# Ledger of designs, part 52: designed miniproteins, single chains, continued (3)

Each design is a single chain, and the fold is of that chain. pLDDT is the mean over its residues in the fold that is shown.

## One batch from the design tools (miniprotein)

Design m9784
Fold by ESMFold2-Fast:
Structure m9784 (fold): chain A 71 residues (1-71)
Amino acid sequence: ALERYREAAAELARALEAGDAEAMKEAALRLAEIYRELGMEEAARGVLLEAGDLLAALGHEELAAELRALA
């Protein structure tokens, strides 16, 4: 049951290390979806907003806006 969570978290960590904005967005979306499936709406929203803030800081405002809109 937690395998999807572990996979999504590992994807996000790898995307952060690589500086891959698209991979970071995809990993954050998967992680947020998993939290929402578990009924953890605040955790899901937190992931989307934090990833959005990080993407904005890296200069990816369009990707940041996409994540913030889904929070």
Scores: mean pLDDT 79

Design m9785
Fold by ESMFold2-Fast:
Structure m9785 (fold): chain A 101 residues (1-101)
Amino acid sequence: AAQAAFDAELARTYREELEREMKIDLDNAIKKYESDPELKPVAETLRAYKEDPQKAEEIYKALSPELQKKFDEVMEEIKKNAEDGARGATATRRQEALDAA
């Protein structure tokens, strides 16, 4: 019973941190690339992905292969950073529970 409640809390912590980190990293990437005329289409695709994933797909398909590759690399890095952050938050929560026991 207690274990199931704790597992649910850890899953929630992971999800909330993953969503938070992804949002921050997306906003940072958009700001970074929108200032570069060559990479501005990547920033526009990232903004669309955040607001309307279907519209993002249409914009992505219109990109050159080089810009598509850049978008893919940026998204992979954002996802990896968000997953690392979520794991860190989950580990901290687990340690706090152990220290409280």
Scores: mean pLDDT 81

Design m9786
Fold by ESMFold2-Fast:
Structure m9786 (fold): chain A 90 residues (1-90)
Amino acid sequence: MPLPRIEFENPEIQEAYERALRAHEEGDVDGAVEAALEAAMLALKSENPEDIKKTIEFLEQVLERLPLTPIQEGMLALMIGVLSLMLKKL
């Protein structure tokens, strides 16, 4: 299934998100996960609450829709947890 289109305020997060979408469209699950994790790390560094919220939504969509390994599921779930804790402190 196609992932929803999201516009981020931070252009580096936008670029990582667009790489994840392209990898998903090409059937590259590993590439999509790598780009999604990069977007999550950039969102943490940005400390922008709107981009953090959008990144959490994006990672939740990746968890729901992609055929992930247990390790990939664990990594994405951990990043969602970290982003959610960061958002509570902002």
Scores: mean pLDDT 84

Design m9787
Fold by ESMFold2-Fast:
Structure m9787 (fold): chain A 90 residues (1-90)
Amino acid sequence: DKDLENFKKAVEKSLKELMEELGLTKEELLEYLEEAEKMTIDELNEKYKPSDKRYKVLMSIYLILYTAQELLGLSEEEALELLREAIEKI
């Protein structure tokens, strides 16, 4: 599926740019993914300010997961696997 492959490339690029901008390691990004899985967007908005580094990382993860589910029709589990694989491929 061309749309899925294009999305995977966009995710890999976005994650690389995020890592470079914020000085994140692949291991740290995987830890943020695990945190995002355990926390809702509402909880994120109550706990952190938009200017916080952690907020920016977690919100980026949520947007990728949401886009995978809504535009590509992936399940939550499939979206999480796609993002985990993209991080590990970096």
Scores: mean pLDDT 83

Design m9788
Fold by ESMFold2-Fast:
Structure m9788 (fold): chain A 74 residues (1-74)
Amino acid sequence: EDSLADLHDKFVELLKKLDPETAQKILEKFREDMAKVLAEARAATSDTAEQMKLLFEGLKEVLKKHIKEAEKAI
């Protein structure tokens, strides 16, 4: 399956193809979803290593979601 780096690169390339207004809306929703992932990780465990694992897993899911949204917007 796609690595975190592959998902990041794909997301960046898709954002470059969008008009600035659409790109900003997608980035805003990305930031909102990332804030939720961080809050959920902190609520789930006090262990820093487990929080980091949950953050990376959540980041992959958020990237996949917003890649699909960016593809729909092109």
Scores: mean pLDDT 81

Design m9789
Fold by ESMFold2-Fast:
Structure m9789 (fold): chain A 59 residues (1-59)
Amino acid sequence: AAPTLPSPEVLERALEILRERVKANPDDPVVKAQLRSLRATHPEFAERVDAILAEAEAA
């Protein structure tokens, strides 16, 4: 990670929180929007975000 970007650990923790939230309420548009926003701003996490959204839709 670049020195001026959020640490990967902080981003990983945010992904964990959003994953738990979307699992609890997979129809919540706010959580889905937050995941999509993170994917747009951090494309290196796109695969993980897509996996979380796919898992929520399959549940």
Scores: mean pLDDT 74

Design m9790
Fold by ESMFold2-Fast:
Structure m9790 (fold): chain A 75 residues (1-75)
Amino acid sequence: MKITQEQAERAAVKAYELFKAGKSLDEIARAVAETTGISLEEAREIVEQAMKISDDPAVVAAAVANRLLKKDDEL
């Protein structure tokens, strides 16, 4: 399934809120998976890679959106 810009942005907003709330990687990954329809395992990998870039929730959220859109570009 192709991930739309709106789905990626919605997932990024949820990730931002959960990161600010101090939620776990698994909780953030679950929210991303539910928002986009990708697997929990795939969402977990995306969130984990985004967290390696920065500890700033806004930067991490942007990285999540970018990685989701990059997967769409491969289709």
Scores: mean pLDDT 77

Design m9791
Fold by ESMFold2-Fast:
Structure m9791 (fold): chain A 60 residues (1-60)
Amino acid sequence: SKEAERLRILALFYRSVAEATRWLAEKVRGKNPELAAQLERDAVRYEEFADKLEKEAESI
């Protein structure tokens, strides 16, 4: 369905954002470890959102 396709596209978007966020965390880690830790937590949340969206897409 179109709804399932939209959810999969949104999941891919969140996975891409998570990857970019992890990359940024690595780049700032040496100068701002507090920010790096926050970015790593944000990346985990984006990955969790992607997982939920993928499961929802499988249900419809």
Scores: mean pLDDT 89

Design m9792
Fold by ESMFold2-Fast:
Structure m9792 (fold): chain A 83 residues (1-83)
Amino acid sequence: MTPTLSEEDRKKAIEYLEKGIKASKDVPEAVEYGKKAIEALKKGDSVSARKYAAQGLFKAFKAGDFEAAEYFIKALEVIDAGE
């Protein structure tokens, strides 16, 4: 399998997603998408990780949780820059 992200970028994206999940505790859908994005990254599936992180961003933003949204944006920037 061709690596889609470096190990460093994958760890950084997971860190941002974990912070986004922590910030979005009151937004269950954003937490669920953040967890799915982390699982996809652990499996090397950056395409699914990007889609799930984008959904988490949308749910956090719609709920008015801009702190969580910022972390999802940072995760997406790492994922998009790595591939």
Scores: mean pLDDT 81

Design m9793
Fold by ESMFold2-Fast:
Structure m9793 (fold): chain A 87 residues (1-87)
Amino acid sequence: MEAAIEAAVARVKPRAEAAYAAGADPEAEMRRLTMEAFALAKGFPEEEAREIGRRAAGLSREEVLRLMASLEDDPERRAEIERLIAA
């Protein structure tokens, strides 16, 4: 899981950074990046992962964590995702 999460973060980070440069809310983009990376790590198609990320940008941090929990039942994997949010 770790390598898949790292690869997913590497793939979405440039788009999040471009959005920040364009004047996007940094906290909203962090939620978007986290959820898009999570969905990619779970094997979702890029288009669906981007849509999940877009939805997450409008959610609170707690709502994002609940959304992630609904997609991931493994407590160990959830802990890894929480580290990505804190990064």
Scores: mean pLDDT 69

Design m9794
Fold by ESMFold2-Fast:
Structure m9794 (fold): chain A 110 residues (1-110)
Amino acid sequence: SKAKELIELLKKAIELLKEGIKIIQKETEDVLKGIGRSLRLIGIIIDLERIIEQLEKDDSEEVVKEAAKRAIELLEEAIEILKEVTDSEEAKKIIEELEKIIEKLREIAE
């Protein structure tokens, strides 16, 4: 099921974003900027969790495609935030894994 695959990809993305928040907290020299960017990533996690809840209630092709498109937008924003705030090897690995998830989401959205 494309819906089940999408849910598993979104769950993986949420765990990667949680690790990204930990990296921001550890590595960001500008404490206030780090807090602000972490709060935005938390907002993205909440939106992704809401998408999962919607998909668990409605797995129609239209809902799955729209969910995948919305998830792509959210993850592209998350990658931009991570690139702005950190440049560590740990952060680069998270960004690469998020980019791989986005490519799989693009296949679901088409």
Scores: mean pLDDT 89

Design m9795
Fold by ESMFold2-Fast:
Structure m9795 (fold): chain A 62 residues (1-62)
Amino acid sequence: MSEEVRNLLVSQAARTSGLDEEELRKQVAGKSNREIAAILNERTKLKLFLEGDTLRGFGFPL
């Protein structure tokens, strides 16, 4: 997953869930796609899953 796509996903997740975007960015920085999916699912209730090394989001193309 590219950094640009990751940043867009974090921004959308923060906006949708009313969470601090900078805190979400810090929490996902340097994390694997699996760890990012786990963090965002817990924080935002997004239904993220992996197809190989690619993250997919509920309602979002990644």
Scores: mean pLDDT 63

Design m9796
Fold by ESMFold2-Fast:
Parts: sequence; structure tokens; C-alpha cells
Structure m9796 (fold): chain A 94 residues (1-94)
Amino acid sequence: ALKIYVNGDKAEIISKMKDGELFDLVLDDERNLKLLPHLKPGTVVEIVDKETKQYLGVGEVVSVNPETKTVTLKFSKDLSKPGIEDLKKAVEKV
């Protein structure tokens, strides 16, 4: 899976987000900028704290603005896969 790295301030905001919330991320990190040609609507990325390497959740790409290097992501905290059917199956098994 593709990984997107966020700074501590953004990581704190994301830690307080609910499933399905949208957020904008400016790709100012070298690692994130390398992802820009691979980011399209429907792409799922893992969200990771840049400093601590802590996994924060997943984001589904809603839109990309290449001119501003900004991506809009739909957040999901509970899954490596943001599908509701996958979540239901996981909860029913354990």
C-alpha cells in the first residue's frame, strides 16, 4: 500500500477525526511528493506520522490538485481497507 506521511500537528488532528471525514493535505514532504503521480480518486493510502512512524489510519483519495500539490482524503481509522463490508466481516470473525 502507498504511505502518506504527516507532521505532528496534522497527526494530532487526524487522531481526533471520525470515519468518513474529509481533510486536505499539502504534499510538502519529499516522500509524499513522489506519490503525486500515483494519487488518483479512489486510491487508498496508509496515513503515518512522519516522526513517530505511528499508523494513524487510511485515506481514500477524493481529489488531487497538482498545481497546489494538495490532495483531499476521506479518513478511516479502523481499517487497512476502508470498505464497510470488510469491516463487518472482520468484526464478525473476532
Scores: mean pLDDT 71

Design m9797
Fold by ESMFold2-Fast:
Structure m9797 (fold): chain A 95 residues (1-95)
Amino acid sequence: MEEKAKKIVELIKKGIEGSRNNDKEKQIEGAAAAIAILGALEGKKAEEEAIAEASKSLNVEEEELRKKAKELNVTKEEAEKALELLKKEREELLK
């Protein structure tokens, strides 16, 4: 698997852990990674809509989510690989 896809999965796993233990910073990192995946797969409009929703849900500024997602610089291929890895990790986490 590509190193970047693995890094994205690690951020999503951090977000899930943050939801379980009320760690808002981890939740924000996970949300940014999910936004980056969505933007790579569905395009800029979907990315901006996801940023707006996550900003309201997490009570964080849209600019912070946008910046964090952009820093990940996720390609479509990396996003697809990250989704495959997330599916496997989700099965592990639900055991």
Scores: mean pLDDT 79

Design m9798
Fold by ESMFold2-Fast:
Structure m9798 (fold): chain A 74 residues (1-74)
Amino acid sequence: ITDEQFEAAVEVLRKHLSPEAAERAIDALRKAKEQGLTAGQAVNAISDALKKYLSNEEVDKVTRAIIEAIKKAE
């Protein structure tokens, strides 16, 4: 995942989630970036982190928004 894709995903997370949920998701995304994961793998890591705090429907909505933001940042 590129720095531009990371920043685009962070913006989406901060906009769509509560501050607490956003912080957890951003932490998961940061860890994925540090591990050299692909954008798709990073999105999966965010989904796994968020499913503890959000409904499946909310996780799907946020995940879709992140995927679109990452694609636009390519």
Scores: mean pLDDT 77

Design m9799
Fold by ESMFold2-Fast:
Structure m9799 (fold): chain A 75 residues (1-75)
Amino acid sequence: MEELVELLKEMQKLDLEERTELLIRAAEERGVTLAQLAEAASKLSGHPHSFSEEELATTTPQQLAELLREAAAAR
């Protein structure tokens, strides 16, 4: 948990391409695909969701960590 939050906190300092790459890597390390991450986000928000670059730019590290946790738990 703490390692994931720290990694995602570093994402806030990077540009969009680098943040997307770190998100993919963090999900892969937890055995989560981007499709599962989007599905978890849809489940939490109550409607269909796909991560856009704009949403990644405004999402906090804590919110991303919760989404990754939910996606991993769904496996």
Scores: mean pLDDT 62

Design m9800
Fold by ESMFold2-Fast:
Structure m9800 (fold): chain A 100 residues (1-100)
Amino acid sequence: SMEEVEKILEETKEKLEKLAEEKKASPWLKREMEGLYERFKKDVLEKGPIEAYKEFKKKSEKAKKSIENDPFLTPEQKELLIESLDIIVESAEKIAKLSE
């Protein structure tokens, strides 16, 4: 249902905000995390849950490789960005399953 989708989206936002606060993310990292969430939310609302999950999973796999190979990111920054992607992918999978 749309109510369950909206609930998962709100829980995802709260998890990302909590993670950023606990890890004392810089303003830049907070904006990157917010950007990942907002793009995912937009895709769910505009393209539907199943297509949003497929697109985000594919983009996440490419993003993780780019993050892991980025020489300008610290190990802690890489960990935070990868963990953020994992949180969103898990939420995307849950939302997609509600549509089956």
Scores: mean pLDDT 85

Design m9801
Fold by ESMFold2-Fast:
Structure m9801 (fold): chain A 83 residues (1-83)
Amino acid sequence: MKIDLEVRIGLLEIAAAVSRITAERYRKKGDLETAERHEKYAEEIDSLVRKAEQALKEGKFDEAEKYINEAEKVFREHVAEDR
């Protein structure tokens, strides 16, 4: 369902924003390596979200869901501090 996939994209956009906030916190603490990692994973999520949005525009809902699932996995694996 398109609406469900669009909601998940919105949640991923929020997740990427949270990752960028986390990066800023680590940068303020002087942990530039951890900050850079969080920024890079936020960019990975954004890239996958763009691919999912393109698939939705093409009516490829199964392909869009694959990109959304991958973005959710990337976020969970690389921003694991909030477990």
Scores: mean pLDDT 79

Design m9802
Fold by ESMFold2-Fast:
Structure m9802 (fold): chain A 118 residues (1-118)
Amino acid sequence: SEIAKRIEELAKRIRALLPDASVAQLRRAFEVLLNGLERALELAKKRGDKELAMQIELDIGMAHIILGLYNLTKDDSLLPVGVEYLLDSIVELSRVAPKEVQEILLEGVERALEILEA
């Protein structure tokens, strides 16, 4: 649960940076957070955790819907919405996920913060 608290702390810091972030930073942060979820999904599947895997698949599906809307419309206002959706998903998952999955989610959040603080 120390990892879950760290993820929540970093997510709060990332949310504060979103209004001032460039389009390039937001796109890269979105990609890194989505990649973290995809890696977490693969581990959940390998562990046989069907409930966790289903929840992560739903979160990834919604992220792809937001990305698809962005690609169709080119509306840059969808980028911070997508990043915030991924952060909210990762925070909620971190509260129920086993330690090994939490560690993968933390790596994604740490990388997203690095991108947005650059």
Scores: mean pLDDT 91

Design m9803
Fold by ESMFold2-Fast:
Structure m9803 (fold): chain A 62 residues (1-62)
Amino acid sequence: GAMAERARLLAEAREELQKVKDYEAKVNDTSLSPEEKAKARKDLQEELKRLGEIGERLNAVS
């Protein structure tokens, strides 16, 4: 049902948001190498895209 689907999407959004926060922390970490920070920025962009897609699906279910 809609409630079960919404709960699943919210769980996915929470996992993705945590990944976004982790990569944002790496991008802003002054102890990391430029190469590690560049990788973190790429990973952050990919996770932000996935979070946006989850948000669109959540809005469609709501």
Scores: mean pLDDT 83

Design m9804
Fold by ESMFold2-Fast:
Structure m9804 (fold): chain A 84 residues (1-84)
Amino acid sequence: MSLEEAVEEARRELERLRELARRARSLASEDPRYAELAERLEGLVREGERALRELEERGDTEGLEALAEALRRLYREAEALIEA
């Protein structure tokens, strides 16, 4: 995978997590149990944005691939909490 492809993949996964965080925040308005999940996801999005920028600046393709995989795992786990 090229650096450009790795950045694009990580950005796509981060955007998916951001959309999920927004959905969790919307659900928190009706059900307080989603408030903690929304706060956690919002925090993870902020950390992911920082990590993506730092890894892109360093040209760390392997780090970007690992970030994308971590974001995919986090999305799946969080989605299960919303959809279950």
Scores: mean pLDDT 85

Design m9805
Fold by ESMFold2-Fast:
Structure m9805 (fold): chain A 99 residues (1-99)
Amino acid sequence: PSQEELDREVAVALALIAGTNILLAAKREGASPEQIEKLRQAFDDVVASIEAGDLPAAEAALQRLKELVEEIFKDNPELRQESLRVVDNILALARRVLA
């Protein structure tokens, strides 16, 4: 595979790991089924956008994730800060591999 293909595969793998961890944390924080479904859909959109090479779509999905993280983890500032850092790291990686 090309370096570009490998970089995208790594970005997808990291997004999947981050998505699993944030979804589990959201469930522990008592997020509603509707919030969990929105998180899952936003992570699915991030993965699909990275696989498609669509940076604007990836950025839009990551922005939705940040908004959901802020709402779900509003009462847990440490978890909110850590989750936002993870989303920002995925955004930086997506910008690097899709540019």
Scores: mean pLDDT 86

Design m9806
Fold by ESMFold2-Fast:
Structure m9806 (fold): chain A 55 residues (1-55)
Amino acid sequence: MEKEKELQKVRDEAARDVAEYKARLPTLPDSQKATAERELNRRLAEYGEKIAELE
């Protein structure tokens, strides 16, 4: 039960974080967009690893 709750929490956090990041990307200066896109991809990879560990 605990692992299932943690998995769902991580998925919900990932979905929310990614959605918020994507919404902010168009509002950033062009000089920061490339860095923000790299950060988003890094976070997606980290969330994927956490989900895989809990499965």
Scores: mean pLDDT 77

Design m9807
Fold by ESMFold2-Fast:
Structure m9807 (fold): chain A 78 residues (1-78)
Amino acid sequence: MEEALKLIREAARALRAGDPERSYKLAVETIKKAEELGDEGKPVLIAAYHLLYEAARRLGDTEKAEEARKKIQELGGS
C-alpha cells in the first residue's frame, strides 16, 4: 500500500509538472502494485487509471486513454 501511494503521488506531480511520459510510466507501475493489493488497492487503482487517462490524452494515445476510461467505469470511478 505505502509503495503504491508513493508512486501515485509521483505520477500526479509529473503530470502537474508537464511530464505526461513520466506520469504514464508511474501510473502503469502504480496499477501493477495496486492490483497486487486486491480489494484494499481499489481506490489507488481507480486513481492510477485516472492519471493514466490524462497522461495518455496529453500524449495523443487515444486507444490507451479509452482503455483507462473503461477500467475506471468498471471499477466504479467517475
Scores: mean pLDDT 83

Design m9808
Fold by ESMFold2-Fast:
Structure m9808 (fold): chain A 87 residues (1-87)
Amino acid sequence: MIIELAEEAVRLLEEALKNPSKDKLKEARELLQKVLSLARTEPLKELAQKAIDLINEALKNPSKEKIEEALRTARELLEMIKKMSYG
């Protein structure tokens, strides 16, 4: 389910923030790309794409601030998915 993919992406970003790992950032990006492919509304697509873009920036220029922003964006995405699932 899309919610499980978003939850796992958030978990990986939280781990990457505590212990910097390029592999965990790449895994989170792949999960968010799956979320983007399953997203049916523009706000979900925009948040998923923003999180992916921030991870790509962090992979090119390592920055704790970029990872924190990606995590914040992914958490917003997860909350929006939860609201859509329950009205």
Scores: mean pLDDT 85

Design m9809
Fold by ESMFold2-Fast:
Structure m9809 (fold): chain A 67 residues (1-67)
Amino acid sequence: SIDALQQRIQQLQSELKRTQQELAALQQKYQQDPSQEVINQLVATQLRRIGLEFEIQVLQEKLQQLQ
């Protein structure tokens, strides 16, 4: 349903915002401690951000088709 899609999009947008905040914190940490562990966390968080943005886009396109 349209309502279910809107709710899912809102949930993913909240998760994206949290992921962007985590990414900003990791970028700050990288300036102080450019260790392999921090690099690994940055890569994982960037991939998660990309995945969330892609899922949101797909669901928004589905929502437009239903309206």
Scores: mean pLDDT 88

Design m9810
Fold by ESMFold2-Fast:
Structure m9810 (fold): chain A 73 residues (1-73)
Amino acid sequence: SEFEKWVKELIKRAEKEIESLKEPTFDNLVRLNALAIELAVALRTAPKEYQEEIRKTLDKVIEKANELEKALA
């Protein structure tokens, strides 16, 4: 389904962005927060089989966003 492809691509993109967004900049924080929103929406609507992987990825994005936010404070 289109939804399944979207979820898989979202997870791949999230993994790449977590790896690449190292500098504590507002642009990077905005990107991580936008990604967290996309993952949260995916988690709410995803088939049960994908929920664990999406939640795990969302947790990593939130952790990275919190790390950058603390560095910017």
Scores: mean pLDDT 82

Design m9811
Fold by ESMFold2-Fast:
Parts: sequence; C-alpha cells; structure tokens
Structure m9811 (fold): chain A 79 residues (1-79)
Amino acid sequence: MKVTLTVGGETPEEIRELAARVALLQRAGVVEEVRYERPEQRPLFEAEVERHLRDGGPEQVRVSEEVLRRLLEQKRKRE
C-alpha cells in the first residue's frame, strides 16, 4: 500500500509536526510521493524530514504504529 502526502504549513511548528509524520511514513516505506501545497516551503520540509529520519527513535516509531496499523488493516480487508 502506498500513499501520496500533501503538506503545507503556516507556522514553523506546524511544518515540524507534519515533517515528523512524513518521516515516519517514509521509514515505513509506504510513501509513494510527497507533494507541497507551497513549493517555496519544500526545502524547509525536506530539511526537517531528513532531521527526523536521522534522529528517528523508538518514540517516533511508536507514534507511527497507529498510522501503519490503519494502513495494514485497509490492505488486509482489500481481499
């Protein structure tokens, strides 16, 4: 199962939160494409995503577990 993510933020905190989520999904190998609502913010998102991928610890894995379980459940019910 693959997902396309569309991300954009008005504040640096919102960008960081969305980037963390993107990084977790990329680690899981379920992201097909990341799209940016504002192309000008792409470098900021990419830098934050890389930072989270480098610093990805058990806490980030735990946060993504619910999202991954939801995606796996959809795939399992697909028949």
Scores: mean pLDDT 66

Design m9812
Fold by ESMFold2-Fast:
Structure m9812 (fold): chain A 103 residues (1-103)
Amino acid sequence: MEKEKEEKEKKEKLERIKVELVALYLHLLALEGKEHPNEKIAKAIKELEEKGTGDKAIELAKSLTLSEEELEEIRKYLEENVGKFSQAHKDLLKKLEEELEKL
């Protein structure tokens, strides 16, 4: 029972971190006005440009089914490009990466 509880908590935490990372990624791409080759991501960016709120970014992030490889590409993009944005975005990315590393 304890092992199953720990695995469930880790899974829930991982899914939350993934959603927050994808939401941050979509938000940063919308701020840059950058085109994306993935049609679902491109559509999500467009919706954020028209109605940019944190809640909308989280909603769109939850709708995207991403592989572990796609998540790694998102993390790399955020790390390489977050320096162009506010300190708050840098702090959020750092916090999410630290939470992910603890899993």
Scores: mean pLDDT 71

Design m9813
Fold by ESMFold2-Fast:
Structure m9813 (fold): chain A 75 residues (1-75)
Amino acid sequence: SLKIEEEIELALKTLERLARSGEVSREQLLAAAASIIVEAERAGLDYEAVLERLAEILGVPASVLRERAEELRRR
């Protein structure tokens, strides 16, 4: 559990850095964020809290990330 939590925190910090750099496309950032959300949900973590943090980092509505995560979950 702690290991997965640490991995998600590292992923969040990495995504924040990439978003701030402006060197990665919006689509790539959204895809990465959706993957992090699905991983948190599968790990039994508070994925809604992760989703809200990612929405804030990327400057997008939470609904956009929720839709992307739902599409990924359906696969």
Scores: mean pLDDT 83

Design m9814
Fold by ESMFold2-Fast:
Structure m9814 (fold): chain A 108 residues (1-108)
Amino acid sequence: SKNEELLKTIDEQIELAKKEKEENKDDKLKVKELEIYIEILKIMKEKIEKTPEELSSEELNELMGEAIIEVLGAPEEIKEILRKSLHSGLKEEEIKKLENYYNEVLKK
């Protein structure tokens, strides 16, 4: 892959996050945040490995956004707000919905 250096960086971040999760295993909230982060990185890695062309910064940001949406398993309304946030500003009500959903995910 033309993205070999990027894939190496992602692998290093996954290993660091796994280590941090083990070191903080009694902190349930931190463990949940690290598990979500690791899953986002894994999905990003899979998508990058399937990409034959070198990714631009804009393409990488889009791919990261889609990986976050996928990991969260959010309702369609929240997915639409998240996709909108990648390309435009959000209204106060939309920001509040995302914050509420994020807090609910972290409490699970």
Scores: mean pLDDT 74

Design m9815
Fold by ESMFold2-Fast:
Structure m9815 (fold): chain A 83 residues (1-83)
Amino acid sequence: MKLKAYIGVYNEAEVMREGMERFVAQLKKLPAEVHVVILDAGSTDDTVKIAKEVLEKAGIPYEVEKGVPLEEVIKLDGKIEEI
């Protein structure tokens, strides 16, 4: 089974590493191949950089969508769908 998991981010650099490490730990418990979509609402800090570093270290494939409206980020955050 292949899954796409969405995570919404906006200017959260101070908590991003811990949050992403916990997210990765949950994804690794799933009996599935997971692809992560980072939905960035226009972060100006290291939020996206930290999220990418955690996913790269964990060996999880990811993509980044920048400039996503905050309303769409909130709507899609935490969504998991089968590919």
Scores: mean pLDDT 80

Design m9816
Fold by ESMFold2-Fast:
Structure m9816 (fold): chain A 68 residues (1-68)
Amino acid sequence: MELVEKAIEASKLAREKLTGQQAQKIVDAALEAAARGDKEAVEEILTSLKNGDFEKALEIAEKVLASV
């Protein structure tokens, strides 16, 4: 429950702060991590976005998507 809420929040932040393919990668990664029950990945993505560290958020997203 909490994990899905955090993934939705991260997805909204990504769409507001980033556009195009970068936003989509974050959305896909956050939902994938939430589907797996990976709390650490979801929280790291959300924290990076909240801190304005978009490079870190994208790096974490790429790692999540690669580790399917």
Scores: mean pLDDT 80

Design m9817
Fold by ESMFold2-Fast:
Structure m9817 (fold): chain A 60 residues (1-60)
Amino acid sequence: MSVEEALAAADTLPPETRAAIRKVVESLQKAGLPVTESDLIAAARALGPEHEAAVRKALA
């Protein structure tokens, strides 16, 4: 997915989830790696099942 798509999805999420997604996107960009839905879902899962569900819904 694109960085713009990931950040747009993050803007629909609660502040804590949004901050986690933005940090992952920034880290991947600095490393020169592509942003994937799996990376965003994994980051949200670390915060808890409600955060994972919110990210999955935002990316659908």
Scores: mean pLDDT 79

Design m9818
Fold by ESMFold2-Fast:
Structure m9818 (fold): chain A 67 residues (1-67)
Amino acid sequence: MAEELVDRVARLFGERRAAAGLPAPEGFHVDVEGDKVTVTVRAATPELQAQHERLAAEAVEEARAAL
């Protein structure tokens, strides 16, 4: 089920990013190890980095809550 969880997190992140009017990150990676989900985001500035990381965390929480 890691594949479906990864895809869902990526989709939710994309939706939240678009709604917030933020540019695409320079890098985005979701890693799932059993029950552990980690998201790595890279952006051009520390401010964008923090915003993308916040949206990624929200996407992970929403993906978990739907279970």
Scores: mean pLDDT 77

